# Designed miniproteins, single chains: the designs that were tried, part 58

Each design is a single chain, and the fold is of that chain. pLDDT is the mean over its residues in the fold that is shown.

## One batch from the design tools (miniprotein)

Design m2133
Fold by ESMFold2-Fast:
Structure m2133 (fold): chain A 123 residues (1-123)
Amino acid sequence: TPPIKITTSGGGTFAAGSSATLTGKISGADLANYGVYWWRQAPGQPPELVGGISGKDPSHKWLAPRYEGRLTLSVDNANNTVTATLTDLRPEDTGLYTTAILDGSGGNEFVFGEGTLLTVVEP
């Protein structure tokens, strides 16, 4: 079987108050069988959960409290792609954002992809 590969994109430098759309593309696994999670790691800090969405039922999702009202998660199962749109960007949103999948068959291990760096700057 091909190895699971996750590519995360959409980072860059953004002004505070603007919006960013981050995209995770998964190969080697069918998203309809997995939970999909977004993680953020700031320099010198441990990784934190941003949110999660079910590939099987995209109406089942969780958003971390600090991102509620600003974060939208969606799944495109036909293209094995997930998106995270973050609005009203703040300097504290700066970090490396990664997409990970959690095995829905009773495993509790995350498979992490390569991340995308989001930098939020005050004007």
Scores: mean pLDDT 81

Design m2134
Fold by ESMFold2-Fast:
Structure m2134 (fold): chain A 73 residues (1-73)
Amino acid sequence: DVVEELVKMLEGADLRPSSTGLQGTLNGQPVLVEPGLYEPHKGHVLVLLQGERYSFKVEDPEAVVRELGRRLA
């Protein structure tokens, strides 16, 4: 489950809504979470964490980011 993977990855992060998704910090390092759709039912959630870039393929990236905001913000 992508949401559970992201919750574990971002555990302890202080996240807030941004114009593009969610942003904040984890252990003083910047965190960015952005949804993107490239066609109907095909999208991604991009995470920048500790200088690394992670991409998760999902059918509804906005719903995933919304759920993360609900659990982590």
Scores: mean pLDDT 78

Design m2135
Fold by ESMFold2-Fast:
Structure m2135 (fold): chain A 77 residues (1-77)
Amino acid sequence: PEPLSPEELAARLEAAIEGALELAREAARQGNRELALEALEKLIREAREVAATGPPPVAAVARAGVERAERLREEIE
């Protein structure tokens, strides 16, 4: 299979982060705070790894994702 370009990988990562944040917000709204926090902690951990090792456009998306997830976690906690 053809490898994804950094721009394509960044776009896919951005979509995945958006999906994870939406799921966490929905879980919190439904009263499942534990699931929301677990999802955000996993997202933060994985996105931090990508931010440290990924090419610049992917790392930038991952870094923004960490900031968004940490902010949402703080609001839910």
Scores: mean pLDDT 83

Design m2136
Fold by ESMFold2-Fast:
Structure m2136 (fold): chain A 65 residues (1-65)
Amino acid sequence: SKEEIAEEITLLLIKYKLSEEERNELQKALEEALKKKDPSILIEKLRKLGFPEETIKEIEEILKK
């Protein structure tokens, strides 16, 4: 479900100790990606915030569930 996908991604990201602004940006990108069925929206935001490519690939796989 969308809720399970969102929770799994949120739990993965929490270990990165993001700022409130970064968390808000990622939350909006995640919601938009799920609504439009377009993972690139979230992936592009993660790259801009400097996330490791391995983490980005893991999140992409979660979004495909």
Scores: mean pLDDT 79

Design m2137
Fold by ESMFold2-Fast:
Structure m2137 (fold): chain A 63 residues (1-63)
Amino acid sequence: MISPVFFPTEELTEQARNASEDELKALVGQQLEAQGLPPERVDEIEETVRKKTGVSLGELIRG
């Protein structure tokens, strides 16, 4: 499977500390859009993270 390219920015990591899971998902969607990817891809990224790591997307971004 080909995953979309996603790079968490310093700003995203900072915002993730103050964001709820829903807010974080919206922030990830905005970052995908800024990188020229469909924001709907956030659902695929979240699912992939959970399957591979067992943690939420927010936990992965925070560290």
Scores: mean pLDDT 68

Design m2138
Fold by ESMFold2-Fast:
Structure m2138 (fold): chain A 68 residues (1-68)
Amino acid sequence: MEEEIEKLREELRKEVEALTEKARKGHEEKESETNLPESLKKMLPEIVESFRRMAEAIAKLILENFLK
């Protein structure tokens, strides 16, 4: 059972990474189009990282709920 859960976590983590990568790409594309100020460009990596951490936390919560 634990091995199956670990595999589900790995697959879900990969899917979350793919989704965050697409979101990051979309955001990066918009940035290039709008030519954002330098200050915002410096903050973008931190915002993307925060979003990625949130997505990971949500995926973990979903898995824990499914374990009931």
Scores: mean pLDDT 65

Design m2139
Fold by ESMFold2-Fast:
Structure m2139 (fold): chain A 56 residues (1-56)
Amino acid sequence: AEEAREKAERGLALAAEGRVGEGLALIGDSYTAAKKAGDEEGVRAAEEAARQLGLA
């Protein structure tokens, strides 16, 4: 949960710095890992991060 959330937040921070590709990669990794682990909180965090970047 915490690890996936941290990756999603870090992805948003990278995107805000203009490193959008790196940010998207971290958000995608966070989402995939959270889904495989059954981590509802992590999945939600990654989805929210993607939505903030206009992807979902």
Scores: mean pLDDT 76

Design m2140
Fold by ESMFold2-Fast:
Structure m2140 (fold): chain A 58 residues (1-58)
Amino acid sequence: SEELKKLLKIRELIERAIESGDPRLIELAEQMLKAIANNDEEEVEKLAEELERLLKEL
């Protein structure tokens, strides 16, 4: 499903951020995990876009 594919992509972004060892990326990953736990889809989307942008700059 489309929703599952988006969730898997979000998970991949979080894992890559943590593996990078970059404290900025790790902090964003932690914020995304909290947003997911709170079922805040709007915040998850915003944080995912920000994390993806920062990963592109590495």
Scores: mean pLDDT 82

Design m2141
Fold by ESMFold2-Fast:
Structure m2141 (fold): chain A 60 residues (1-60)
Amino acid sequence: MLENLEQGVEFAELLVQSGDYEKAVEELEAVIKKLEEAGLSDSEVYKRAKELLKRAKELL
């Protein structure tokens, strides 16, 4: 599960690099929700996802 969520963040990073900010936000919000449901809100993946989500929203 964590590996799949990490891949989701990597995919969102690629979406941000390609200018697909709306899709990046959708992917990151889904990943963040799954991490919170799994009790992983203190993980590095969660922190990275939240930082990237903030940046993606700023670029919209």
Scores: mean pLDDT 81

Design m2142
Fold by ESMFold2-Fast:
Structure m2142 (fold): chain A 70 residues (1-70)
Amino acid sequence: SKKEIEEFLKKIEKKIKEIEEKIKELKEKLEEAKKKGDEKKVKELELEIEILEGIKALLEGVKAWLEKHL
């Protein structure tokens, strides 16, 4: 039903916001690591950010697909 899709959309939106918050925190840590010249930490943080941005893009795709079925 449309109601079940709406409830699932709210859950996806919440997960997207949680990921956005984590990406923001990691970007702040990345700037700190760059200032310290910690090349290993920079690479680790860049990879984690890239993975989370990928997960966010997939969730946004699922959200868009569900909105077409409302």
Scores: mean pLDDT 89

Design m2143
Fold by ESMFold2-Fast:
Structure m2143 (fold): chain A 77 residues (1-77)
Amino acid sequence: SMRDLLLRAIGLILRAIGLLIDSELAGGIPEVIKLAEEAIRLAKEALKTEDPKKMEELLKKAEKLLKEAEAILKEKA
């Protein structure tokens, strides 16, 4: 549903904020910061979109970037 997509977008933004905090505590990992910021941008764009299919595509891209950021954080921290 549209509500589920909206909640998913909010969840991805909160997850990205968590990664930004964890990156800062690790001394600032530039690659993690860039990926988390791009994921927030994509999730915000999804929140502006009235097309559920476009929203889902943007959220899938954001989720992929967050998974990449999490892997880098685990390796470097």
Scores: mean pLDDT 87

Design m2144
Fold by ESMFold2-Fast:
Structure m2144 (fold): chain A 57 residues (1-57)
Amino acid sequence: SAEDRALGEKYGVSVSSVRGARTLLAAGWSQEVVAQLLSRETGLSLERARALVRELA
């Protein structure tokens, strides 16, 4: 989506990573666990991953 693309550009991560995080949140995964996975997967700092996850929630 245009929103997922904009978030990917804003945080310097792929659209697929944003979409994956959104999917996990929709499936009921905790924001903290999703942020930790996103940080590990993309190399984004945990602080920035938490910020991205808050925008998706």
Scores: mean pLDDT 86

Design m2145
Fold by ESMFold2-Fast:
Structure m2145 (fold): chain A 101 residues (1-101)
Amino acid sequence: SMEEEKERQEAIDKLYEALKNGDIQALREVLRELFDKGYTEEEIRELFDQAIDRLVAEKREELKKKNVPDEKIDKYLENFRTLAREQLDELIERIRAERAA
């Protein structure tokens, strides 16, 4: 629905800002809100990957304009994706434990 699409976009925007700022508390709050609204773990991961993809695209362009070699850009962005997903996994696990208690 239009309301669900708007909600998903608002979630992606919030995840994007939290990731961009390294704000773990904001990230946790968005994740809790999504679980409370009935989002599955798979749906949350999809929204998070969309936020990561946006950040990665923006950072790639920034680094290319600074004449950083492509191999160094690729390594940096791969490491960023890996660390961001590991942080998501830890936060999801903690929230699941809190919700089961």
Scores: mean pLDDT 87

Design m2146
Fold by ESMFold2-Fast:
Structure m2146 (fold): chain A 57 residues (1-57)
Amino acid sequence: MEEEVEKLLEEARKRLEEAGASPLLIDIAVADLRKAAEEGYSLEELRRWAERALESV
């Protein structure tokens, strides 16, 4: 995976942890973001996806 995607996944994981998300929800959200990146979603689309995940906490 590209370095920019890995940084985005690390930041999403950290922000979800700080927001009080359960470990299971964090793992699911990060896995979904990683899969979307592998399917060709842009960094902007992945960031919007991460923001939506944070709204659900």
Scores: mean pLDDT 78

Design m2147
Fold by ESMFold2-Fast:
Structure m2147 (fold): chain A 86 residues (1-86)
Amino acid sequence: SEEEKALKELNEALDELYQAVRAGDPTRAREAAQRIVEAAKKLKDPLVKSRVIATLSLLGAEAYLLGHEEVAQIINDAAKEIAKSF
C-alpha cells in the first residue's frame, strides 16, 4: 500500500538523518528531514506520527550535544512541521 511505502521511506530517511547527525552535515540533514516530513504526512496513524516526533526530538538533542546546532535546528523544525499535520 502507499502507507507501507511511506513507512519504508520514513525508516530509510531516519537512518540517513542519524548519519547526518553523526557527521554534523546540515545539507544531508535537511534532505533527510524533508523526506521524513513528506513520508510522515502520508501516514494516517497519529501514534506513528507521535513516535516520529519523539524520535526527531531525541536526534535533535543528540545533534545539539555533539555541537551541531544547525543540524539540531533543522530536526526541530521538521518535528514542528509534522506536528502541524495532525
Scores: mean pLDDT 87

Design m2148
Fold by ESMFold2-Fast:
Structure m2148 (fold): chain A 85 residues (1-85)
Amino acid sequence: MLLRPNPALRRLLEEVGETRETYSEAEILGLIMRYAEEKGLFDPEDPTVVNVAGTLLGELLGVDSIDTRDPSPILAMIERHATPV
């Protein structure tokens, strides 16, 4: 299934150079992880922790940090910020 990002999620995707109209959920998840890598958000002491406070990703998620072993907060955010087409 293809998803159309809303303006808030699209703004984050544009930060990693992506401007397509639609993506799969797996593609959006990968782009969010690329955003975290490019912004240096992975915790240096524990690479399973992503510190998102003060970033566009943190604003979309409503949290200060996420665990890379639990994709559910990111998947829930994608469901809130993207529409199936």
Scores: mean pLDDT 85

Design m2149
Fold by ESMFold2-Fast:
Structure m2149 (fold): chain A 78 residues (1-78)
Amino acid sequence: MIDPKLVEATLYFMLGILYERQGKYDEAIEAYKKAAELAKDVDPEFTAIAYRNMADAARKAGKTELAEQYEKLAKEVE
């Protein structure tokens, strides 16, 4: 059985990937952030992956300090 929050988190995560493919890094970060929020209490591994994708999108947007913050969040959840 799949947690309904994980289903919704997966949809936001996929949306983040689509935005990142389009070069819409700010929108990608927001979608990944929603995915992480939904997964945070039920799937720490998924949450860490979402934070790492936020870090990658932030780096591509030139937001190096935000990328470092998201990398730290990913390590704290692992």
Scores: mean pLDDT 84

Design m2150
Fold by ESMFold2-Fast:
Order: C-alpha cells, then structure tokens, then sequence
Structure m2150 (fold): chain A 74 residues (1-74)
C-alpha cells in the first residue's frame, strides 16, 4: 500500500542523505524524494498532502538539515 511504499522511500532517502558528501547532493536527494511522494500520495482538495506523506516529508527534511549542519561544521 501507499504507507509501505512511503516508508521504503523514506528509508532510502535517509540512507542516501547520511552517505551524501555535500549540501547540494542532499538537496538533490530531498527534491527527488519530494517528487516521488507527490506522485505516490497526491494532494487533497485543499492542495495538502495526506498526514502520512506530510510526516515522511518532515522526517526526511529534518534528516537533511541535520546532515547539512554536520557537513558545514569545519
């Protein structure tokens, strides 16, 4: 189902983010994940993603910000 596929995409995105070597690579991973989520989950009549998709986007976004912060600490 959609939830199981979102969980799989989220896990793949987070793993790729952890292995990324630049903020640009992380941004590209996040953009690809967002595109796949949009295709899979769709939007409601108000243009909002369903809660499952919103939570997945939030978790991946947080992982991305945390990893960018680590990469920018020199």
Amino acid sequence: GVEAELDRLEQEAIERIKNAKSPKEIADIVAEFGRRVAELAGRDAEGNYPPLATRALHRVGKAALDEIDKLEKE
Scores: mean pLDDT 80

Design m2151
Fold by ESMFold2-Fast:
Structure m2151 (fold): chain A 59 residues (1-59)
Amino acid sequence: MVEELREKAVKAAKEGDLGTAAEYLARLARLTMTRDDGTWVPSPETVEAAYAWQDAAAA
């Protein structure tokens, strides 16, 4: 599920569908947030999707 959401977010971002990419990114973040020694951190999959969205938005 996490991998599928990451793939969908990255694919939508690369295709310029920023709205769909943002929806999948938000869902991925909600499911994959972790707490590390008192701090909530995003998963690597969420970070990857966020960078893909940022790159697409900057283009």
Scores: mean pLDDT 71

Design m2152
Fold by ESMFold2-Fast:
Structure m2152 (fold): chain A 70 residues (1-70)
Amino acid sequence: SLEEVRRLAEEVLAEAKALRAANPDMSYIEKFKILALEAEVWTTLRMAELGKISVEEAKARLDRVRAELA
């Protein structure tokens, strides 16, 4: 459901924020990569809410972002 997409997006964003908080001395390049992934989460959520992509496609995109954070 769209609610599941929102929850997954919130979880991935929380993981990204925690990663930045745990590594205050990270390089500009590493920080920018994480911020770009956070932007992809917001874009994916917005596209799903507007019906531009399916719930399944949105979940797949968010799972990819989560994998890139690891």
Scores: mean pLDDT 86

Design m2153
Fold by ESMFold2-Fast:
Order: structure tokens, then sequence, then C-alpha cells
Structure m2153 (fold): chain A 57 residues (1-57)
């Protein structure tokens, strides 16, 4: 399903990231904002991860 596919993609793109407390809270907010749209959720998480990677590089 789209929900299962989105969950798998989110798990994949967040794998290996060392998140602090604030970053975990940001991820929760993103999940809350997109709870009814798995594809939008996956896209938002991917965009957020790219921003984090730029910050941690």
Amino acid sequence: SAEDEAAREIERVTAGLRLDEAERQELVRIATAHFDDPEALAAAVRAWVERLRARHA
C-alpha cells in the first residue's frame, strides 16, 4: 500500500542519522502535519533529511 511504501521509504532515508531531541521533535511535527497523506509525508521527510544533511556536512 502507499502507506507501507511511504513508511519503508521514510525508514530508509532516516536510517543512520544521528538525531538530537529537537530534530526528533521536528520529525514528529512533520508526521503530524501529513498523517492523512503518506506520499506527502514521505516527500516532506525526504526534503527535511536533505536539509539536515546540509547542516551536518
Scores: mean pLDDT 75

Design m2154
Fold by ESMFold2-Fast:
Structure m2154 (fold): chain A 61 residues (1-61)
Amino acid sequence: MQSVLDKLSPEEQEAVQRMRDVAVQGNDQSMLQQLTELSKDLTGLREYARSVIEGSREAQA
């Protein structure tokens, strides 16, 4: 996971980190499992992070 995360953009890395922190605080095992599954594929993880960033920016805009 670390190697895959390092290949993401800084913004994408922060999005993944925040999602993990929120999942840990909320005891959201489903989100943690999804992140683990996505970490097997750089492309999948990147697309997921980008989707989260877009959704967050649209809500804040």
Scores: mean pLDDT 70

Design m2155
Fold by ESMFold2-Fast:
Formats: sequence, C-alpha cells, structure tokens
Structure m2155 (fold): chain A 75 residues (1-75)
Amino acid sequence: DIPELVQKALEAYRRGDEEEARKYIEEAVKKAAEQAEKATRELDPNLPQEDIERVAREAERLTRRVLERRLESLR
C-alpha cells in the first residue's frame, strides 16, 4: 500500500537512512502511477494508451513532489 511505503520512508528518514527513504519514495511513486493508470482505464476503457501514460506521468510527478516536501519538513 502507498500509505505503508510512505510510513516506511518517513521512518527510514528519521533514522538518518536517506538512501532507504529514497527507495521507499520511488516505490510509492511507481505504485501511485500504476494505480492512476488502472483507475483511468476503469473510467474509460477506450482511452488511448498515450493519454493513460500522461495520467501516470502526472501522478508520478505530483507524488514525488509531495513526498520530497514531506521529507524536507522533517529537517
């Protein structure tokens, strides 16, 4: 689950393990993109693959940005 990955990232970051935190962030970002793709396909099965890929890319960008900002707030 994305919330579980986020929790693991925060815990790793609090321990000073920034590399482990980055790993969990990237896993959460990938998971968010996959979920956005699936949700978009469910809403419109006939949507072109290019548009679904754009949704996935946007989910990736926003998720990474939110999580990076959350980690920075812990400094």
Scores: mean pLDDT 82

Design m2157
Fold by ESMFold2-Fast:
Structure m2157 (fold): chain A 98 residues (1-98)
Amino acid sequence: MKEEQKKLLEEEKELLEKAKEALRKGDVEKALEYLDKAAELEREHASLIEDERKSVIHETAALLRLTGIKYLAEHDPEAAIEELESEIKALEEEIKEL
């Protein structure tokens, strides 16, 4: 459907999977780097949404979720991994619908 959006979602999924593996290895700093890169991709994705209201809602919701996962990565890495698995699943469904 939209090749540019699909590419951004696929790259974000890859970053979240890398963040999850970093947390499993105890590398919190590396996981935070991947999450920051995922946040940049979410801002880029939002910029492709022509509807201003939908763009703002998408960016705000995505950044709040990623900020929560960053907090969990530092305080409860196992909970962060569970949240990352949920986000990866959501991205897979979104990619499938494109």
Scores: mean pLDDT 83

Design m2158
Fold by ESMFold2-Fast:
Structure m2158 (fold): chain A 75 residues (1-75)
Amino acid sequence: SASKEVAAARAEYIQIVTEIMTKYFRGEKISEEEKEKLLSQLDEAIQRMKEAGASPEELERLENLKENVKKILEK
């Protein structure tokens, strides 16, 4: 179902953000290649949520969160 697909993609998005934040707080060095891969995976999860019928308001919140994560990775 669309609701199940949105929930699955959302869980994947949260997992990726959690991985990034965990590495950041542990002081682990993330390579430029790994940063690009992780950001690409966030974009793919947002796209799947959009295709599964997630609300525009949720999609906007996730895009804003992604931009904040990107800023953290660029420090």
Scores: mean pLDDT 83

Design m2159
Fold by ESMFold2-Fast:
Structure m2159 (fold): chain A 112 residues (1-112)
Amino acid sequence: PYSFADSLAALHAAGHHVALATRIESDVPPGELDVAIDITEAANAPGARATVRAVAEAGQTVTVSASTAKGASITLTVTVRTPGTRATVLASVTPSAEEAEREADRLEAELA
């Protein structure tokens, strides 16, 4: 099962404004995918955005992080367990929920 929605909801509840976009390339339907996407650290800062890109293939766990001089930071971990599957994930921490919504659209366009 795909579990990133629970992690994202927890981060928003804690006051972290994170935007996330995913591209999963697999021959299996989404309901049969075992891909975990976790934001393990996030810190907001006024007027700052930190963005990461992770690419993980079957059997891999990939961790990427970014930080800014203003104190915005994000750490993303992607684990792919389903054979023949590749996950590309973009994540940004933003100053506000409104900027996170706009950033999600931008990240989706970048993955297209």
Scores: mean pLDDT 75

Design m2160
Fold by ESMFold2-Fast:
Structure m2160 (fold): chain A 81 residues (1-81)
Amino acid sequence: MSKEEAIEKLKEGVEAVKKKDFKKAIEYFQEAYRIGKELGDGKLAALALEAASLAQKMLEEGYDEKTYKEIEELLKKAEEL
């Protein structure tokens, strides 16, 4: 597994959020978290875990543009690692 694979999972999660498929978004973000943990990359793992938590919030409360923008910012931070 690689950092690039984790970032690809984060991107797939963001696309799932755009489609309002929050359950699938959570699955992608959880996969990115697992990859980050296996790489020993604590920063990548933390960003992926936060994205999963925000997607879980949208699954429970519905889509929110501010929360979506927070997820996009987490992806941007992961890409800058």
Scores: mean pLDDT 88

Design m2161
Fold by ESMFold2-Fast:
Structure m2161 (fold): chain A 67 residues (1-67)
Amino acid sequence: MSEEELEREVELALEIMRASIYHKAGDYKKAAEEYERVARLADEMGRPDLAEHYRQLAEKLKKEAEK
């Protein structure tokens, strides 16, 4: 793994953790924003299945925030 690849994997893990913290706290708007960032980063890393998973989660949380 290159230094750049390692940095991206660390960034992905930290973003997922941040999103999960907001989600568990009930901050659905912040959680959705962070999961969208996770999905974008996953796409940049060539992981489309992971990106799609987090996009779907972000959309679900956006709908929960509207309630």
Scores: mean pLDDT 82

Design m2162
Fold by ESMFold2-Fast:
Structure m2162 (fold): chain A 76 residues (1-76)
Amino acid sequence: MEALAAASPEEVREGVEKAGEAALRAVEASNPEEKEKLIKEFKEQGEKAVELLEKADPERAEAARKVVEEALKKLE
C-alpha cells in the first residue's frame, strides 16, 4: 500500500486528483446527501495530506495545497 509519508508530493497530488475525479463521477448519479458527505471527506483528507507533506517538504506542500483547492472547486 502507498505510504503518504514516504511518497513524493507529486505522487500524492496525482492520487488525490484521480480519487476525487472517480468519486465525483460515481456520486453524480447518487443522492445529494452522499455527494455532500464525499466532498467533506475529500476536503478533510486533502487538508491532512498537505499538513503531512509540509512536515516532509514545505515547498512542495504549497503546490499540493493549490491542487487540493482546485479539486474542491471542481467538486462544487
Scores: mean pLDDT 64

Design m2163
Fold by ESMFold2-Fast:
Structure m2163 (fold): chain A 61 residues (1-61)
Amino acid sequence: MEVERGVERVLELADEYVKQGDLEHAASILRQTARALEERGDLESAERLRRKAEEYEKLKE
């Protein structure tokens, strides 16, 4: 299974939650996936997802 496929999928899913106004689920999904990627050594992908989660966290302010 390709990690890149998972990254694109979770970004797309998170965007759907954002469109529904569910920023908490969007950020949560991105953080959970970033943690899994970091555990596998995919630091670049993990960093990308963390930044996106932080953006959604700011929108909750």
Scores: mean pLDDT 77

Design m2164
Fold by ESMFold2-Fast:
Structure m2164 (fold): chain A 65 residues (1-65)
Amino acid sequence: SETAIRVARHDLMEEFGLSEEEAEEVVEMARRGASVEEIAEFLMSHGVSRADALRVARGVVAAVA
């Protein structure tokens, strides 16, 4: 849902210090059908730990499904 996607963007910015553009890219990757692993790699490249990146990536993929 759009509400779940908005919450996910906000959490990425607030908890992990991602920019609005970086948080939006995470959502767009999921909308394009990127895997949990691909999204997690993007998050880890921006300073998110592997465990947090995998948890967040699963949540974003679920939000766009």
Scores: mean pLDDT 83

Design m2165
Fold by ESMFold2-Fast:
Structure m2165 (fold): chain A 80 residues (1-80)
Amino acid sequence: SEQEQFEKLAEKLREELRKEFPDAPEEKIEEAARLEVEALRLGVRGLEAEAAGRLEEARRLAEEARRLALEAERLRKEME
């Protein structure tokens, strides 16, 4: 299922973040992975809306996904 795919992606992202930032607090790793997966999920939803001709919905979803991706990037910088 789509949920299972995103759960697997979240676990892979957490593992990669632990390798990249071995001294970072686990809570920051979990939050960064969560935000990244949510951004990707909204991106997929935006593409689905665009394909269906719902351009206004697609734009809102893309904007929300971008905000979450930027939040994840800020957390990564804080872990440096």
Scores: mean pLDDT 86

Design m2166
Fold by ESMFold2-Fast:
Structure m2166 (fold): chain A 101 residues (1-101)
Amino acid sequence: DPELERQREEALRRNDALLEQALARSPPPTPEQVEKAKEALERLEKLKEELSDNEEFVKALEGLKQFVRMLAAEPSPNVVAEIEELVEEAEKLKEKILKEK
């Protein structure tokens, strides 16, 4: 039934739009939080390239990148500090790996 199929498709499109609206932040992330997240993601990518042969390190950095993206969406005053701490932990992990070789 083409009419029932159209009604179902319209309902699904409306549900998708409402979900996207529900995921919209209030308040939205600050420009500082967004910029810090971008800087952190770039730094983590560079670290991944430096030790690309270490599969466990690459996997750990991909996890940290995902966590940075999640934190950037949080309405927390500590987000910038938490992102900076994650980057410092990644740098320490790199130093630890290099000292073991």
Scores: mean pLDDT 70

Design m2167
Fold by ESMFold2-Fast:
Structure m2167 (fold): chain A 55 residues (1-55)
Amino acid sequence: ASAEARATAEGARAAALAAGGSEEQADHVYRAASKGKNGEEAERLGVRAIVEAGL
């Protein structure tokens, strides 16, 4: 993953925690988002993971 994808994944993890998610849910979101090739793909994957977690 790019540095941009990692930064986006970190933001997605923080957003999951802010939404009331557990550390496990936040880590799942981070892993999903970090698979993105760039920030845009990482954001899409992170949002999808947050929705799948019910947040």
Scores: mean pLDDT 81

Design m2168
Fold by ESMFold2-Fast:
Structure m2168 (fold): chain A 65 residues (1-65)
Amino acid sequence: VSPEARAAYERGVAALAAGDHEGAAAAFREALRLDPDFAPARDALAYALEQLGRDAEATAERARR
C-alpha cells in the first residue's frame, strides 16, 4: 500500500470517528484512487456509504476486487 493511500485511509477513519460520513467516503475514495487494491479502504468506503443511506453504492463497492 502506498503511503499516500494509507494517509487518505487514516483521514477517512478520523472523519468516521467525528461523524463526518461524507468526508470519510471522500477520503476512502481518494485512498482507492491511489491504490485500487487497498481492500480496507474499499470496505471502509462501503461502511461510510451505508451510514449515508447509500446502500446500492455500498454493495457495489463491496463487490469490487
Scores: mean pLDDT 78

Design m2169
Fold by ESMFold2-Fast:
Structure m2169 (fold): chain A 80 residues (1-80)
Amino acid sequence: SELQKRLIERVERLIKEARELLEKATDPELKERLERLIEELERLKEEIEKATDVLRLIGLELRVIGLEIELERLKKELEE
């Protein structure tokens, strides 16, 4: 499934970015939020890998979008 492959690639990119931000973070609260985000992204990747139907994959895509928004919010907090 092309959608499944694209979602896995998106989640892997988000995990990489979150890990890079975690290495730069000095604030304990921000570190904890990044660690939770990484855990959620890793769980989401497992769900995507197990998904066999398109409707489920669409639902998982909405979750990917939500976590992308959360990562951008955390990135902004780190850069300010």
Scores: mean pLDDT 86

Design m2170
Fold by ESMFold2-Fast:
Structure m2170 (fold): chain A 61 residues (1-61)
Amino acid sequence: SSAMENMLLALEFEIQEALKRGDLETAERLREVKEELLRTGDVEKTMARVKEITEERKKKE
């Protein structure tokens, strides 16, 4: 679906951004979220998990 494709692109972008800044923990967590999305197709759960990971990252800045 287009929603799943868009979510996969967003996840790949966020993974690359994490890798660029040396945030290996965030990159690994986002990869796990991507793998779960590929298994389940659950876009809504994926969006919620990405939001949680991003909010945790901001708290550490």
Scores: mean pLDDT 82

